# Designs tried in a protein design run: designed miniproteins, single chains, continued (5). Part 108

Each design is a single chain, and the fold is of that chain. pLDDT is the mean over its residues in the fold that is shown.

## One batch from the design tools (miniprotein)

Design m19750
Fold by ESMFold2-Fast:
Structure m19750 (fold): chain A 88 residues (1-88)
Amino acid sequence: SAAEAAARAAAVRDGADAAGAELQATADAAEREGIRRAVALIHEAADAIAAGDTLRAGELLEEAAAALPPDHAERVGAAIAEAVAAAA
């Protein structure tokens, strides 16, 4: 439903914001820019999820993961998965 898509989108944003803030607190200047870019792309992906555009959401999430070191990408992905599970 549209309400379920909106709740999932909100959880994706919350997970990205929480993980992004933690990563930015310990990151150098170049890493902080990459983290901010990744979080912005995940917010766009959340908008696509709310709109039902799963293809666009997948593309944006792949681009966000590519903007991060693998360790950071795994941490952000885990936070998003946890937030989505909690919202269900």
Scores: mean pLDDT 85

Design m19751
Fold by ESMFold2-Fast:
Structure m19751 (fold): chain A 81 residues (1-81)
Amino acid sequence: SMEELLALVEKDNEALKQLAESLASSLSADHILALVRSQLEREFAELVKDRKLSPEEQAAVQAQYDAALAEIEAQLRALEA
């Protein structure tokens, strides 16, 4: 279901946020953001393939990934200030 799909994406995004925070002491925000973006792109491609997502489901998942990326960027930029 869409609800189960979005719950899975939210859980994966929370793990990715924690990973990004752990890397903040070792890498620049720009390097971490490049890694996060690449990881989200790979996860999206696999999820679309494995779950056979409809265009509507793809849009919903993409919106959650975009929101997670924006939150991670804001957190990393705040740590550099």
Scores: mean pLDDT 82

Design m19752
Fold by ESMFold2-Fast:
Structure m19752 (fold): chain A 88 residues (1-88)
Amino acid sequence: MKEEILEKIKEKIIKELIEKEGLPKEEAEEKAEEYIKKLKEELEKLSPEIQEAVFEAWEAQLNNDQARLEELSEEYRELGEEEEAKKL
């Protein structure tokens, strides 16, 4: 659970850095790795109960954001395909 949530956060950061900032994949991966390292250090200062609550909140937020991003991406792809089909 802990590593899985951190991995999802890392993937989200990488995608955002590539899509929003136009960074190369390698540079985006390095920046995301540094961010995750800092997050781990901050989490280690918290009690286990607080860490668990933070991870639950992050998991809920990631699931909501990921589902929304996937839904929007599918909607825009389908809309584009329909416009192409209608022009033919």
Scores: mean pLDDT 67

Design m19753
Fold by ESMFold2-Fast:
Structure m19753 (fold): chain A 92 residues (1-92)
Amino acid sequence: VIEEAKELAKELAEAELAGDEERAEELAEKTRELAEKGGEEGYKAAVVAALEAVAERKDEAAALGSKETGLAPEEVKKAIEEQLAKAKAAYE
């Protein structure tokens, strides 16, 4: 369950970065269900995996986040790295 949640969270992040809204919505629902089924540990693992996937593609994520939030891409990149560091510190 935990490993399945991690894999789906990674696929979700990749689908969102690719702009595949239909696939992203489907994967988001599945990721949420598996994270809930895995309990607190499943949720934590899914969050870390999703943030790691986004951080690996931080330039693409920053471009999309900048469009959605109005923040500069550099600020979005910083937020992504800070969120990953916080999640790893809290959940690993």
Scores: mean pLDDT 72

Design m19754
Fold by ESMFold2-Fast:
Structure m19754 (fold): chain A 66 residues (1-66)
Amino acid sequence: PLRTETVDLEHEGRVIGTLTLTRDADGRLVGIEVTVDVPPDASPEERERLRQAAEDTGARVREAMG
């Protein structure tokens, strides 16, 4: 059976988004979804920092799939 895991994305002690992982019965990653909550008043630099943090997390998870 598939298992779904939700992990909060934290930056400086604040939750900035969510990472949703779907694994099969062997623990293999078969799905990855990253959602980032960008503040409406964020500068372009802040938006890029938040996006980069989410991308880095997703990349590490993809690499860990074995």
Scores: mean pLDDT 73

Design m19755
Fold by ESMFold2-Fast:
Structure m19755 (fold): chain A 61 residues (1-61)
Amino acid sequence: MKPLITEENVENALATMRSMPPSAARALAEEFIEALESDERTPEEFKKKGIERARELIAEA
C-alpha cells in the first residue's frame, strides 16, 4: 500500500485544524500526532514535519 500520510495530507490536516475551534483543533492535533507515531509506512521525514507542525498548533491554541 502507498504511504498513508504524505506531506500534502499533513498540510491538509493542519489546514482543517486551523479552521476549527481551539479545543477541537487541539484534540484533532493530538489524534494526528498519535496516528503519525503509530504509522510505520509513512516516511520518517513527513512524520517528523507533521508532528512538529501539530505541536506548534497545540502550543498556539
Scores: mean pLDDT 70

Design m19756
Fold by ESMFold2-Fast:
Structure m19756 (fold): chain A 119 residues (1-119)
Amino acid sequence: SPIEALKKGDLSEETIRAFFEELAKALVNKDLDKVLEYLEVITEILRKGVSFEERVRIAGYVLGLLDKSELAEEIFKTPVGKRFALLVAFLIGIHGYEPFVKARKEGEKLYEEVKKKLA
């Protein structure tokens, strides 16, 4: 599975893309438990010191997916969601918001595409 590959350190484009598609499906299906599992994995990856480009891609995409999700409020009430939000706020504070804009928009598009496909 994409999540198992990520846990083993596979940061390939194929694995990251498959992971984002699975996260989008979990968000559309309102599977809060699965979303929180995925956010824990992403938070750990971002903490392990990935490159600036990977950091922007990963954090920006996840922000875009969450922005369109009906689960956003519920996620941010959980300890996992709060830890993710705090980490992203620190990353934006360090790098500025501008580098994340493109990746965030791409994440929003992926959410809408997956939502249409599952309808």
Scores: mean pLDDT 82

Design m19757
Fold by ESMFold2-Fast:
Structure m19757 (fold): chain A 85 residues (1-85)
Amino acid sequence: SESEDAARGTGLALRAVGEATEAGLRVERGEMTPEEAAEEIRRAAEEVRREAETLGPVGRQMALAGVESALRAAEEAAKGKPLLR
Protein backbone atom coordinates (compact mmCIF):
# COMPACT_ATOMS: atom_id res chain seq x y z
CA SER A 1 0.00 0.00 0.00
CA GLU A 2 1.07 3.61 -0.47
CA SER A 3 0.81 4.10 3.29
CA GLU A 4 3.29 1.26 3.93
CA ASP A 5 5.55 2.56 1.15
CA ALA A 6 5.52 6.09 2.62
CA ALA A 7 6.28 4.69 6.10
CA ARG A 8 9.28 2.72 4.78
CA GLY A 9 10.54 5.73 2.84
CA THR A 10 10.20 7.95 5.92
CA GLY A 11 12.11 5.38 7.99
CA LEU A 12 14.97 5.33 5.48
CA ALA A 13 15.03 9.15 5.34
CA LEU A 14 15.24 9.34 9.14
CA ARG A 15 18.05 6.77 9.11
CA ALA A 16 20.08 8.82 6.61
CA VAL A 17 19.56 12.07 8.55
CA GLY A 18 20.18 10.28 11.86
CA GLU A 19 23.54 8.98 10.64
CA ALA A 20 24.51 12.53 9.58
CA THR A 21 23.46 13.85 13.02
CA GLU A 22 25.45 11.15 14.86
CA ALA A 23 28.54 11.82 12.73
CA GLY A 24 28.25 15.57 13.40
CA LEU A 25 27.95 14.94 17.13
CA ARG A 26 31.06 12.73 17.10
CA VAL A 27 33.00 15.50 15.32
CA GLU A 28 31.93 18.06 17.97
CA ARG A 29 33.09 15.65 20.70
CA GLY A 30 36.49 15.28 19.01
CA GLU A 31 35.84 11.54 18.42
CA MET A 32 35.94 11.87 14.62
CA THR A 33 37.40 14.27 12.06
CA PRO A 34 35.07 16.19 9.69
CA GLU A 35 36.59 14.19 6.81
CA GLU A 36 35.87 10.85 8.52
CA ALA A 37 32.32 12.06 9.27
CA ALA A 38 31.80 12.93 5.59
CA GLU A 39 32.87 9.40 4.59
CA GLU A 40 30.54 7.74 7.14
CA ILE A 41 27.61 9.89 6.01
CA ARG A 42 28.26 9.04 2.34
CA ARG A 43 28.35 5.30 3.14
CA ALA A 44 25.07 5.49 5.06
CA ALA A 45 23.46 7.57 2.29
CA GLU A 46 24.52 5.05 -0.37
CA GLU A 47 23.03 2.16 1.64
CA VAL A 48 19.75 4.07 2.07
CA ARG A 49 19.69 4.94 -1.64
CA ARG A 50 20.16 1.24 -2.52
CA GLU A 51 17.30 0.22 -0.21
CA ALA A 52 15.13 3.02 -1.67
CA GLU A 53 15.35 1.27 -5.07
CA THR A 54 13.16 -1.52 -3.62
CA LEU A 55 10.38 0.95 -2.70
CA GLY A 56 7.45 2.36 -4.67
CA PRO A 57 7.44 5.95 -6.00
CA VAL A 58 6.24 7.67 -2.80
CA GLY A 59 8.59 5.81 -0.46
CA ARG A 60 11.53 6.25 -2.85
CA GLN A 61 10.93 10.01 -3.10
CA MET A 62 10.82 10.33 0.71
CA ALA A 63 13.95 8.21 1.20
CA LEU A 64 15.88 10.14 -1.46
CA ALA A 65 15.00 13.45 0.21
CA GLY A 66 16.74 12.13 3.34
CA VAL A 67 19.71 10.97 1.25
CA GLU A 68 20.07 14.43 -0.33
CA SER A 69 19.96 16.07 3.11
CA ALA A 70 22.63 13.68 4.43
CA LEU A 71 24.89 14.20 1.39
CA ARG A 72 24.64 17.98 1.82
CA ALA A 73 25.80 17.52 5.42
CA ALA A 74 28.73 15.41 4.16
CA GLU A 75 29.72 18.14 1.66
CA GLU A 76 29.65 20.79 4.40
CA ALA A 77 31.70 18.54 6.69
CA ALA A 78 34.34 18.05 3.97
CA LYS A 79 34.60 21.85 3.64
CA GLY A 80 35.21 22.14 7.40
CA LYS A 81 31.70 23.49 8.07
CA PRO A 82 29.80 22.48 11.25
CA LEU A 83 27.37 19.59 10.76
CA LEU A 84 25.22 20.56 13.77
CA ARG A 85 23.86 24.07 14.42
Scores: mean pLDDT 81

Design m19758
Fold by ESMFold2-Fast:
Structure m19758 (fold): chain A 81 residues (1-81)
Amino acid sequence: MDIEKEEKVGIGVHLRAETADKAEELGQQLKEVIPEAKVKRTSENEVFVYVDVKVTKEQIEKVEEIASQADEYRITYAAIT
């Protein structure tokens, strides 16, 4: 129904992990949930993941779950109609 319609969702996920290996693991898990996601390593233990396609609420929940495993994380959602 129209009230649950999302035309386009942009998601930015910035992760900082304790180790480089953990940062890479979390980046890979995010890419597995959203194959269209673009993963950039911003430092040895920091990864930025950007999604500019429409995603499901289920994918959003999985992204939050994965991000919560990081030492520090920030998730930004941008809805575009």
Scores: mean pLDDT 73

Design m19759
Fold by ESMFold2-Fast:
Structure m19759 (fold): chain A 77 residues (1-77)
Amino acid sequence: LSPVTRKAGLADLDEAIAEAEKLLAVAEGEARQYAEQAIRHYRLAKEYVLQGDLEKATEYARLGREYIEKAKELLAK
């Protein structure tokens, strides 16, 4: 990976983690658990970006997004 591509991917993941942390601040119960899972998966995605494994980084980022959507669904109830 070029340094520019890696830096952009890390910035996107940092923004996603910040969004998940905002949800975590207001979430309770199951919604909170999903927000925590999203943060965990985004952190793993960052590790894989740093290792140059973009396939795994993309998969963990996708899973993190799925957990955020689940948390948002529960908060909307």
Scores: mean pLDDT 79

Design m19760
Fold by ESMFold2-Fast:
Structure m19760 (fold): chain A 85 residues (1-85)
Amino acid sequence: STERTVAILEELGLTDYAKELREAVAKGDQEKVNEILIKAYKENPEFIEKDVEADQADYAALGLTLSPERKQEIIERIKKEIEEK
C-alpha cells in the first residue's frame, strides 16, 4: 500500500522521496510514482527488500503465505527492472 511504502521511505531517512510519492499518488501519476520508487531503491538498495517483506506481512495477516521462492522472484524482477547499469 502507499501508506506502507511511505512509512518505509521515512524510516530509511528518504523523507523527500516519501513526500514526492504522496504528491504523485494524489495526482494519479503512476509514471512518476515508478520513477520515485526507482530513485529511492538506487539511493538505498534495502528499500525494495523491506517493501517486499512488509507486503509478505500483509499477506500473512490475510491468511495468505508468500513462499520464499516467490518472494525472491519478485525482488529479483524488481531489481532487473530498475538496474540497467
Scores: mean pLDDT 73

Design m19761
Fold by ESMFold2-Fast:
Structure m19761 (fold): chain A 73 residues (1-73)
Amino acid sequence: SELEERVRRLAEQARKRAEELAKKYGGGEAEVKAEVGPDRGVVTAKAGNVELRATLTPDLQIVTVTVNGKEIK
């Protein structure tokens, strides 16, 4: 449940960030997908030409963050 709550919060933050970034690059509605499995959580937010993806471990660590398919660290 703790991982699920964290993923939900991250999904909402990712949605707002994607919408904010998309305003500079053509705009568009934000769509957010959050998936929680036993070993990881994945959040994907898309708005216009911007795609944000974050992967989390059960320890709530962010493993990878990508913007438009490029890893930002």
Scores: mean pLDDT 65

Design m19762
Fold by ESMFold2-Fast:
Structure m19762 (fold): chain A 73 residues (1-73)
Amino acid sequence: SLQDRGRQVLREVSERGSKKLKEQIKQLKEELKEKGITDPLEIAKRFFEVFVEYVDEFGRELDARLAELKAEA
């Protein structure tokens, strides 16, 4: 059903997003260590930038996948 496909899309997008965010945070932590960045405000800004990019990408992917489902209906 369309509802089952919608739930699958949300699950897939959420799983991909979570995995990508976790990897990006890991990479950011390593970059901060390598560059010796210890300022809490600068660290917070870098994490915020990663989070904003994640939210934008998640929203775009979800919107695109849901639009495909609507076109098939």
Scores: mean pLDDT 80

Design m19763
Fold by ESMFold2-Fast:
Structure m19763 (fold): chain A 84 residues (1-84)
Amino acid sequence: SMAKKIEELKKLIELGEILIQLADAVINRDSEKAKEIVESILGPEFGEQAAEIVKNASEEEIEDARAAREKARKKLEELKKELE
């Protein structure tokens, strides 16, 4: 049904926004924000692991996060337009 398609699109938009926030945390080496996001989804053990990963992220990993963020942002913009 159309209602189910709208609900699924909204869930994908929410997931995309979370992924962009996580990418921003990696780019800014914001280990506390990365912990908060991952903990809310996967629990406290994974939140602590995410914080350590972000704190120790290489320049290459940060550039990969920038590329992933921009790709996700464009896709999210397209999904939001489909909902309007």
Scores: mean pLDDT 85

Design m19764
Fold by ESMFold2-Fast:
Structure m19764 (fold): chain A 67 residues (1-67)
Amino acid sequence: SLEEKKKELIEKAENVMKTAERLGDQELVDRAKKLIEEAKNATTPSQVEKIEKEIEELDREVARRIL
């Protein structure tokens, strides 16, 4: 369902945010917070798909900054 997918995306974005917080990168934290808000406000499957891709991209950026 749309609601289950939104919950999954919010959880993924929150995990990315926690990693960014541990890195001390405020820009990445702010980007993750924006994606959490967008996921909460999503009303269509196409919006959910776009947000999922953006979370995946942010997760890759966070992973690249881990030493």
Scores: mean pLDDT 85

Design m19765
Fold by ESMFold2-Fast:
Structure m19765 (fold): chain A 82 residues (1-82)
Amino acid sequence: KGYAGGIVTGVGKNTIRISAKNGLPLAKKGDTLTVDVDGKEIKLTISGDPEIKEDYAIIPVKENVKDLGIKKGNAVGLSSKK
């Protein structure tokens, strides 16, 4: 473990749903989300402000999430380093 952020709970064409309470509320349009798919880090560009819910977030992205192999159970982190 050790990867902070959340776990993918759902995917759409240009959306990713993550079960997370911390970190992701700081994500905004233009930021980068990093998803761990089978040990490979995939970067997504946030296309709008995430919809933050109590136990999950819906994050709009520019990429077609399903084409990148992203699926339920993948680990997610917010890349906010400068």
Scores: mean pLDDT 70

Design m19766
Fold by ESMFold2-Fast:
Structure m19766 (fold): chain A 95 residues (1-95)
Amino acid sequence: MELEKIRKELLEARPEVEEAANTEPNPDTREAAELVLRAIDAIEAGEMTVEEAVALVEAELTRRIKAKNPDQELSARAQEALARAEAVRERREAA
């Protein structure tokens, strides 16, 4: 996996993501940008790996999609992302 490239791109994109979080007129897109911004900050601080941050963002976006469409079944990938996000959350609560 190209995790080092993803990490570099995310850190370089931080100013654009921060601007989107503050200026985006669509509230769903703004909240998604805020979530990505928090993930980038956690990666930069060394508190979270790129893989863990991607899993948390994917899980939260999947959770929001499921909330709007409660009868829609989650894909295996989406279920796996949620499981990874819960594992990261438990680790952070224990720290």
Scores: mean pLDDT 70

Design m19767
Fold by ESMFold2-Fast:
Structure m19767 (fold): chain A 83 residues (1-83)
Amino acid sequence: SAAEEQAVKEQLKQLMDQANDIANEALRNIRSNIEVARKYVEQLRELAEQLKKLPTPEAHKMAEQLEGVVKYLEEEIKKVEEK
């Protein structure tokens, strides 16, 4: 129904906004507090899993994008930790 489509669209927007904020906090903390950065990366993984549970191809594409961001952040954390 149109109401169900609108609800899913609003949920996607909320999850996207949350993911963007969390990713920025992870990046901010990579140089100052690695353990806090890792916590934010874990939250991004949880959001990707939540997106995978939504019954829409758009949510699944967003989950793949977030998984890419998670991988990038993990590699950046590893570079700082190994120096």
Scores: mean pLDDT 83

Design m19768
Fold by ESMFold2-Fast:
Structure m19768 (fold): chain A 67 residues (1-67)
Amino acid sequence: SAARARAEALAAELERAIRELELELRRERAARGAAPFASEEEALAELRRILAEAGVDPARLDELLAA
């Protein structure tokens, strides 16, 4: 269906955007001379915090990351 195809395309775009944002966060952290994240889980936790502060609903973010 068109709705399913659109949902799949949006999910793929969101996954890509989240990955790009995580890489940018790691790069900015390195540029500040901060230690790199100890794990992907630590990086994702920091990403969730930043997105929540930017107004993204944490419950919705958890759903997207679980997909």
Scores: mean pLDDT 71

Design m19769
Fold by ESMFold2-Fast:
Structure m19769 (fold): chain A 98 residues (1-98)
Amino acid sequence: MEELPKLPEFTVKVVLHGEEDETLEYKIKVDLSDPLGLEIAEGLIRIVIGVAKSIAINKGLGVEVEVLNPKGEVLEREVWENGEELREEIAKLQAKAA
């Protein structure tokens, strides 16, 4: 049946926990007919997560990140209560670089 091709969308949901909670949703389209389409989509998802983590560290905010597939199923969920916990994890990883 002829229909307009729709690109499947991954959803990256970010909740920043400060004095006021801020919810951000990003839709990332992926072309599954392109052999690089999934790699590009994964790269964009990681960029969004990296920016959210950076904001949490710099402002001392809690952050929740949830990645949903095109069917709305949860693929990944990460929660940090505050940016101090995230800074401690990064410091621990850097200490192992010797």
Scores: mean pLDDT 72

Design m19770
Fold by ESMFold2-Fast:
Order: sequence, then C-alpha cells, then structure tokens
Structure m19770 (fold): chain A 119 residues (1-119)
Amino acid sequence: HMKELLIPYVTDGDLAELAAKAREAHDRIGEAFQRGEVDYAGIGIAKDEEKARTYAEKVLEAQKNNDYDALVEAFLESLRDAGVPEEVLEKIRERIKQVRNPNAGSLAAVAAEVLEEEI
C-alpha cells in the first residue's frame, strides 16, 4: 500500500531504479513505526495523489516526534483537501480529543464515524 504511494510516474527514468529507491524509502519509513499501513490508510482519503503523499510525509514526521497535535492536524488537512466541510472537520477534531494516544488508524475510525453521521 504505502510502497505504491511513494512511486512516481516517470517518462524517461529507469523504472527498476525508481522502484528500488521507493522500496528503500518505504523500509526506512517503516522503521519509524511498525504499522505504516494504518497511518497510510488515514491519508488515503485525499483526492489528489500528490497531496496524499505530502500528508503522508507530515504524518510520518509527527509520528517520529510523538507530536499528536501535528498528527491530528495533518490528518484533518488531508480531509479538508478531499472536500470535507470545515464544520464537519471541527466535529472530528472534538471527537479525537476523547482518544488517548491517537494514531492514523484511530483518527480514520473517528472520521469515518462522524462522516457517516453527516451523510
């Protein structure tokens, strides 16, 4: 899942070399957390693949620093970019405050629950 997010489209490059670089980057990112698939799933809501990658990088940096506020904000930015209204984002933010030691998986679960209530 996350490995695919890191592979860019290339017109003139060696695909095998790019795949190797993406694999190395994915492996290094994986060392930062044991369940990168959970963090990636939360960001996959973004409609734009390039922005989804940017949000994934922000989530990983926040995870590395144990910065829960930055993790939550990066996740909410991803949802905002996907077109979720600000009013609904605030409801998600308030519900997240009830979660101890939030991660992308728990954030994705809360977002899904709130979005289901609004739709």
Scores: mean pLDDT 55

Design m19771
Fold by ESMFold2-Fast:
Structure m19771 (fold): chain A 73 residues (1-73)
Amino acid sequence: MTPEDERLGERGARIVKFTNEIAEAIKNGDEEKVQEIKDELRRYLRETEGLSDEQAEAVVEAVLKAAKIYAEM
């Protein structure tokens, strides 16, 4: 396993964690916590993963859509 493979695995794990946390916040009706987690994810993507603002926002929107589906189940 290369350092690059390890980094991609960490990113995937973090995205799943953020998706689950947003889904729980939506399920609990906690809009304030949803916004906090979205802001943390956006910061992580920009500062840690080096994504552009456009790329980070696209990932945040995809995660939010997935989280809404999980919360509705």
Scores: mean pLDDT 77

Design m19772
Fold by ESMFold2-Fast:
Structure m19772 (fold): chain A 110 residues (1-110)
Amino acid sequence: GIEEAKKELQKAIDKLEQALDLLAQYAHQHPLSPEELDLYLLASGYVASAKQALKENNLKEAINYLEQAIDTLRKIVELLAPKDPELAAQLQKLIDQAEEHVKKAKELLE
């Protein structure tokens, strides 16, 4: 139902915020390239938009923003993998978990 879908979308947001926090911690010691920083800011924007859409009970918009955040973060993982494969693996795990929560929310709304 709708309430179960909202809980799954909140879990997806939580996982993506954990990924963004890891990137912020990494960036404190290892400055991001301009491309990596642009993608980080874009992903942060999509997560913030998803949180707002969820607060407004706009589940379809929340899903759309979360899917855009996931795609954007995957691009960051591709750029980071040759520089820090351990961080890239940790980020990929969080992104995959977020995608599973989005998928479950979509199934609950069908």
Scores: mean pLDDT 92

Design m19773
Fold by ESMFold2-Fast:
Structure m19773 (fold): chain A 78 residues (1-78)
Amino acid sequence: SSSEIAALRARIAELEAQIRAAQAAMGAAVLEIARQTGLSLDEAGRQWLADNPAAVARLQALLDEYRAAQQKLAELEA
């Protein structure tokens, strides 16, 4: 239904905002690690991923929900 599609689009927009915020926070943390340690951004990124398993799991859950919502939207619009 159009209301179901509208609700799903609203949820996708919420997920996009949450993913963007999480990625921005990760980027800021990685830059700070690089600044404090002298590591490259790639090395600082690997260190952040290893040190923040809960944040990584949360971001993965958001990405999984986003992909599922996008698939559901595509099926409803077919």
Scores: mean pLDDT 90

Design m19774
Fold by ESMFold2-Fast:
Order: structure tokens, then C-alpha cells, then sequence
Structure m19774 (fold): chain A 64 residues (1-64)
């Protein structure tokens, strides 16, 4: 499971929507689960992880 507790806590503390943040994390976790199921390459997991903070910011309407 992908986890960014300090970053998520920071956004929630600023009043951003935790539900939208959780949806972004769940989507990234699905890419990782698909990799373990043999349906995706490891590069897909790395790409999902590298963009995760920016995707969280976009989902809650925070500046990138």
C-alpha cells in the first residue's frame, strides 16, 4: 500500500478534502495491485508514485 502520512496530514490540516486525497491514493494502490497480479510493469508503479503529490494537489484544488 502506498502511504504518505505526513503529506496527507499537511493537506488535511490546511482544510483540504481527505476523501479526494484518499481517492488518489486508492488509484495509485490499484496500479500497484495490478503489478502484483502480473497486469502492469514496475515502471507503471514508479510513474504513479512519482506523480502522487501533484495528483493529490490537483484533486483538492491546491497549487502544484
Amino acid sequence: MISYPSFVDSLVSQGYDKEKIDEVIEKANKVQDDYFAGKRLVSDVLSARSGLEDEMRKAVGAPV
Scores: mean pLDDT 71

Design m19775
Fold by ESMFold2-Fast:
Structure m19775 (fold): chain A 125 residues (1-125)
Amino acid sequence: SEEEIIKLENEVIFKLKQIADGHRLAAKRFRELGYEKIADKHEEIAQLVEEALKKFRTSTPEERLKIVKELRDQVEKLHDEIFKIAKEENAPEEVIKFIESHRDQTLALLDEVEELVKKIIELEK
């Protein structure tokens, strides 16, 4: 139904906003701790998610699936770069564990977004 599609679209928007806001908050915190390069990469992820969210609102369901898949790949790559920087800068184990946990949570949310987009496509058939 149209009502079910709207509900799923709102869940997608909410989850993408949650990812963007979370990365903005993480960037601020890492910058306050002096981890400038790690902060910059978190801001880059937030910007990518915000751009994807803007494109998503005016895109077809097929385009939305492509956007989400490309976003997931880019975000995974940037999180891998964050982990490498943290190791190179000899970040404390607590910081490394936070980075790993935040990566895992972010990728899980993006996987949920992909499944929601697939459900929307199936309902529009």
Scores: mean pLDDT 90

Design m19776
Fold by ESMFold2-Fast:
Structure m19776 (fold): chain A 72 residues (1-72)
Amino acid sequence: MKEALEELEEAKRRLEELTAAGRLAPEDGALYLRALEEAARLIEEGESPEEANERALKRFEEELRALMRRRA
């Protein structure tokens, strides 16, 4: 559990660095960061890492569809 949360924090730091360097659009970076934060929150609430990642992925998909509709 602790290792999974540390991996999510590492991924979050890397996404923040990419966004700060201008390599990733801020809006897209924020979407990925929210997915990682959702996974971490679910793990902290007692979900297994696999279940947390699945739920975070579903949320990410929904937010991505909403973002695409907003851009249209």
Scores: mean pLDDT 73

Design m19777
Fold by ESMFold2-Fast:
Structure m19777 (fold): chain A 74 residues (1-74)
Amino acid sequence: MATLSEVLKRLEEAGHQELAEEIRKLFDEALKTNPYLAGELARKLRDASGLPTEEFIRRAKEAVEEAKKRLEKM
């Protein structure tokens, strides 16, 4: 959704284009297989968006790793 697009743009502007691309792939995959996981990923990223840049990036990486583990079990 719009908020997720803003999160991804912020990551790209901070020089983390690879992380932003990874999030896009995971979100697209989760939307097709587990919409609840996609919603939780978006919520975690939205919650992290209010944090300082370094903490935001750390939280985004944690959310990505958690989503990957959950998708691998499906």
Scores: mean pLDDT 77

Design m19778
Fold by ESMFold2-Fast:
Structure m19778 (fold): chain A 85 residues (1-85)
Amino acid sequence: EELPPYVEMSEEEKKFYEEIKKKAEEIPEEIKEFAKGKAVEEGETLSPEKLLQVAIYVAAELLNQHNSAEAVRKIKEELEKLKEM
């Protein structure tokens, strides 16, 4: 019933967040614009590498808005899933 307490990120999670931020800054502008366009042209095939770059950019944006342990955990799980594909 109660809103779950805010859990501050651990040092490991903060390190992950900083790594995601750095990787997001290195992402080409074209990939950032694609990510901002969201579902523009559903059916355009991206390479696995470009999909991972989009995921990293989106992850950085989400972490900038909600920098919590739970957000880091969820994003880390999704990125690992993409790497295995």
Scores: mean pLDDT 66

Design m19779
Fold by ESMFold2-Fast:
Structure m19779 (fold): chain A 87 residues (1-87)
Amino acid sequence: SERERRLSGELASAAVGARRLIENPEDMLTVESLMKSTEEAASLTSPEVGEQLRELAKKAREAVEAGDHETAIRHARELERLAREVL
């Protein structure tokens, strides 16, 4: 369906964004793009998975804003894993 194609696209974008954040945990432009793709994916998937995606993205963003690169990478890895698992 169109919804399934859109969900797959947003999950793929979220996974790519999370990988970029792991590689550059100070990149705020990557954070903004990742937040957008994650929110779109969360709105299109199950409520349980959507809540997990939103929480991981929020924690990754907060860690980047705090300059806590190790925590940002950890949450970005979890987000990448979940996005790819649900894909």
Scores: mean pLDDT 89

Design m19780
Fold by ESMFold2-Fast:
Structure m19780 (fold): chain A 71 residues (1-71)
Amino acid sequence: MDCDKAAAAVLLYCQINGDKLSAEDVVSFLVSNGFISEEEANQLLAILKEKGDELSCLEAVNAVVDFCKSL
């Protein structure tokens, strides 16, 4: 996964969605755009849900970058 490209894409998607995303929104977006597999999506979903029901753009981007660097 290109971490910088994934982070930029999530940031833009978040801004379009009113500066907030659910964990499911982030994961579905990344899978649909080919950034992660469905198996990786389940791992990321668990991490994002620990942050709360709703994520700021900064929280979503930071979590995606940290996850990407852990792969």
Scores: mean pLDDT 80

Design m19781
Fold by ESMFold2-Fast:
Order: C-alpha cells, then structure tokens, then sequence
Structure m19781 (fold): chain A 89 residues (1-89)
C-alpha cells in the first residue's frame, strides 16, 4: 500500500515534468500524469483495481500543476497517497 502510494506520486510527478518540457495543455498533462501513475503502480505490483484512486490523484495533480497551482497539485496527490496508505493499515 505505501509502495503503491509512493509509486503513484512518483509516476504522476514524472509525467508532469515530461509534459512541462513538451509544452502540453492542462488536459494532456493530467492524462500523462494519470498514465505515468498507473505505470508506476503496476511496476510496484498493483493490479488494475489497485490503480483507480492513485491514477485519479495523479490526474488531478497534473491538471493543477499545469495551471500553475503547485499547492493544490501537492494536496491532491498527498491526499490520494494518504488514503491508499491508511487503507493498508
């Protein structure tokens, strides 16, 4: 669970960083962040059912980051990671 949450956060951040360098739109950045979060969660041993909430958080983070709202982006991914971590305890 903690590994899945960290993988989702790391994947979302990597997607956002790649999109920023490429000049993507907010929608494209949200999509790439979600895709990167899914890939990272799968690599950490998550299945399709395990990636739903992490992928949503990654998408929300990417959209906020693209709009320049770094605080809202951090809150979104941290909220999702915390929820996934608490569910495992």
Amino acid sequence: AEKVAKAAEKGARAGVEQALDSGYTPEEMAELAAKSARTAVRAAGGNDQAIDAPAEGGSEMGRHYALGDVQAAEEAIKRTAKRAEEAAK
Scores: mean pLDDT 66

Design m19782
Fold by ESMFold2-Fast:
Structure m19782 (fold): chain A 84 residues (1-84)
Amino acid sequence: SKAVELMLEAVRLASQGKVDEAIKLIDEAFEKGTPEEIREALLVAADYAEQLGKPEAASLFRKAATFKDKEVQRKYAIKAAELL
């Protein structure tokens, strides 16, 4: 899905220190994704963060996926991006 593509690119940019650009892509994923696509995107982001050796960021992406409130999901996703 487009949300998954945007979230993977956000993880890549954040891992390069481009956190502000990553947050813009996270926001776009949340605007364009359905609730199911956003949950999938967060879990895929967690897997990618873990592959990059960032287990704390991965844990925050997984935690974001457990919430039903989009604002709460977004807050945890941004915190995860800041730890990449």
Scores: mean pLDDT 89

Design m19783
Fold by ESMFold2-Fast:
Structure m19783 (fold): chain A 75 residues (1-75)
Amino acid sequence: MLQQTQQLYSQQVDLNRRYTQAAKNNDFDEIREVQRQYEQLLQQARRQGQQGNRLSQRLAVSLQQQIESIKKYLE
């Protein structure tokens, strides 16, 4: 795995942890901030995916699914 892709996965793990904690606390401001961070991470993964990086393409799909789940939770 490329170093950059590993860092994106590590950031996803940290954001997952932050989201879980914020959801338990009903901290909607933190949930929105985590969503924004996921969206930034998604843009980075998409840029790497456009260069043919299959792992980054898969990460982008995973990140988009997490963002959609957060949006449904906030609705």
Scores: mean pLDDT 80

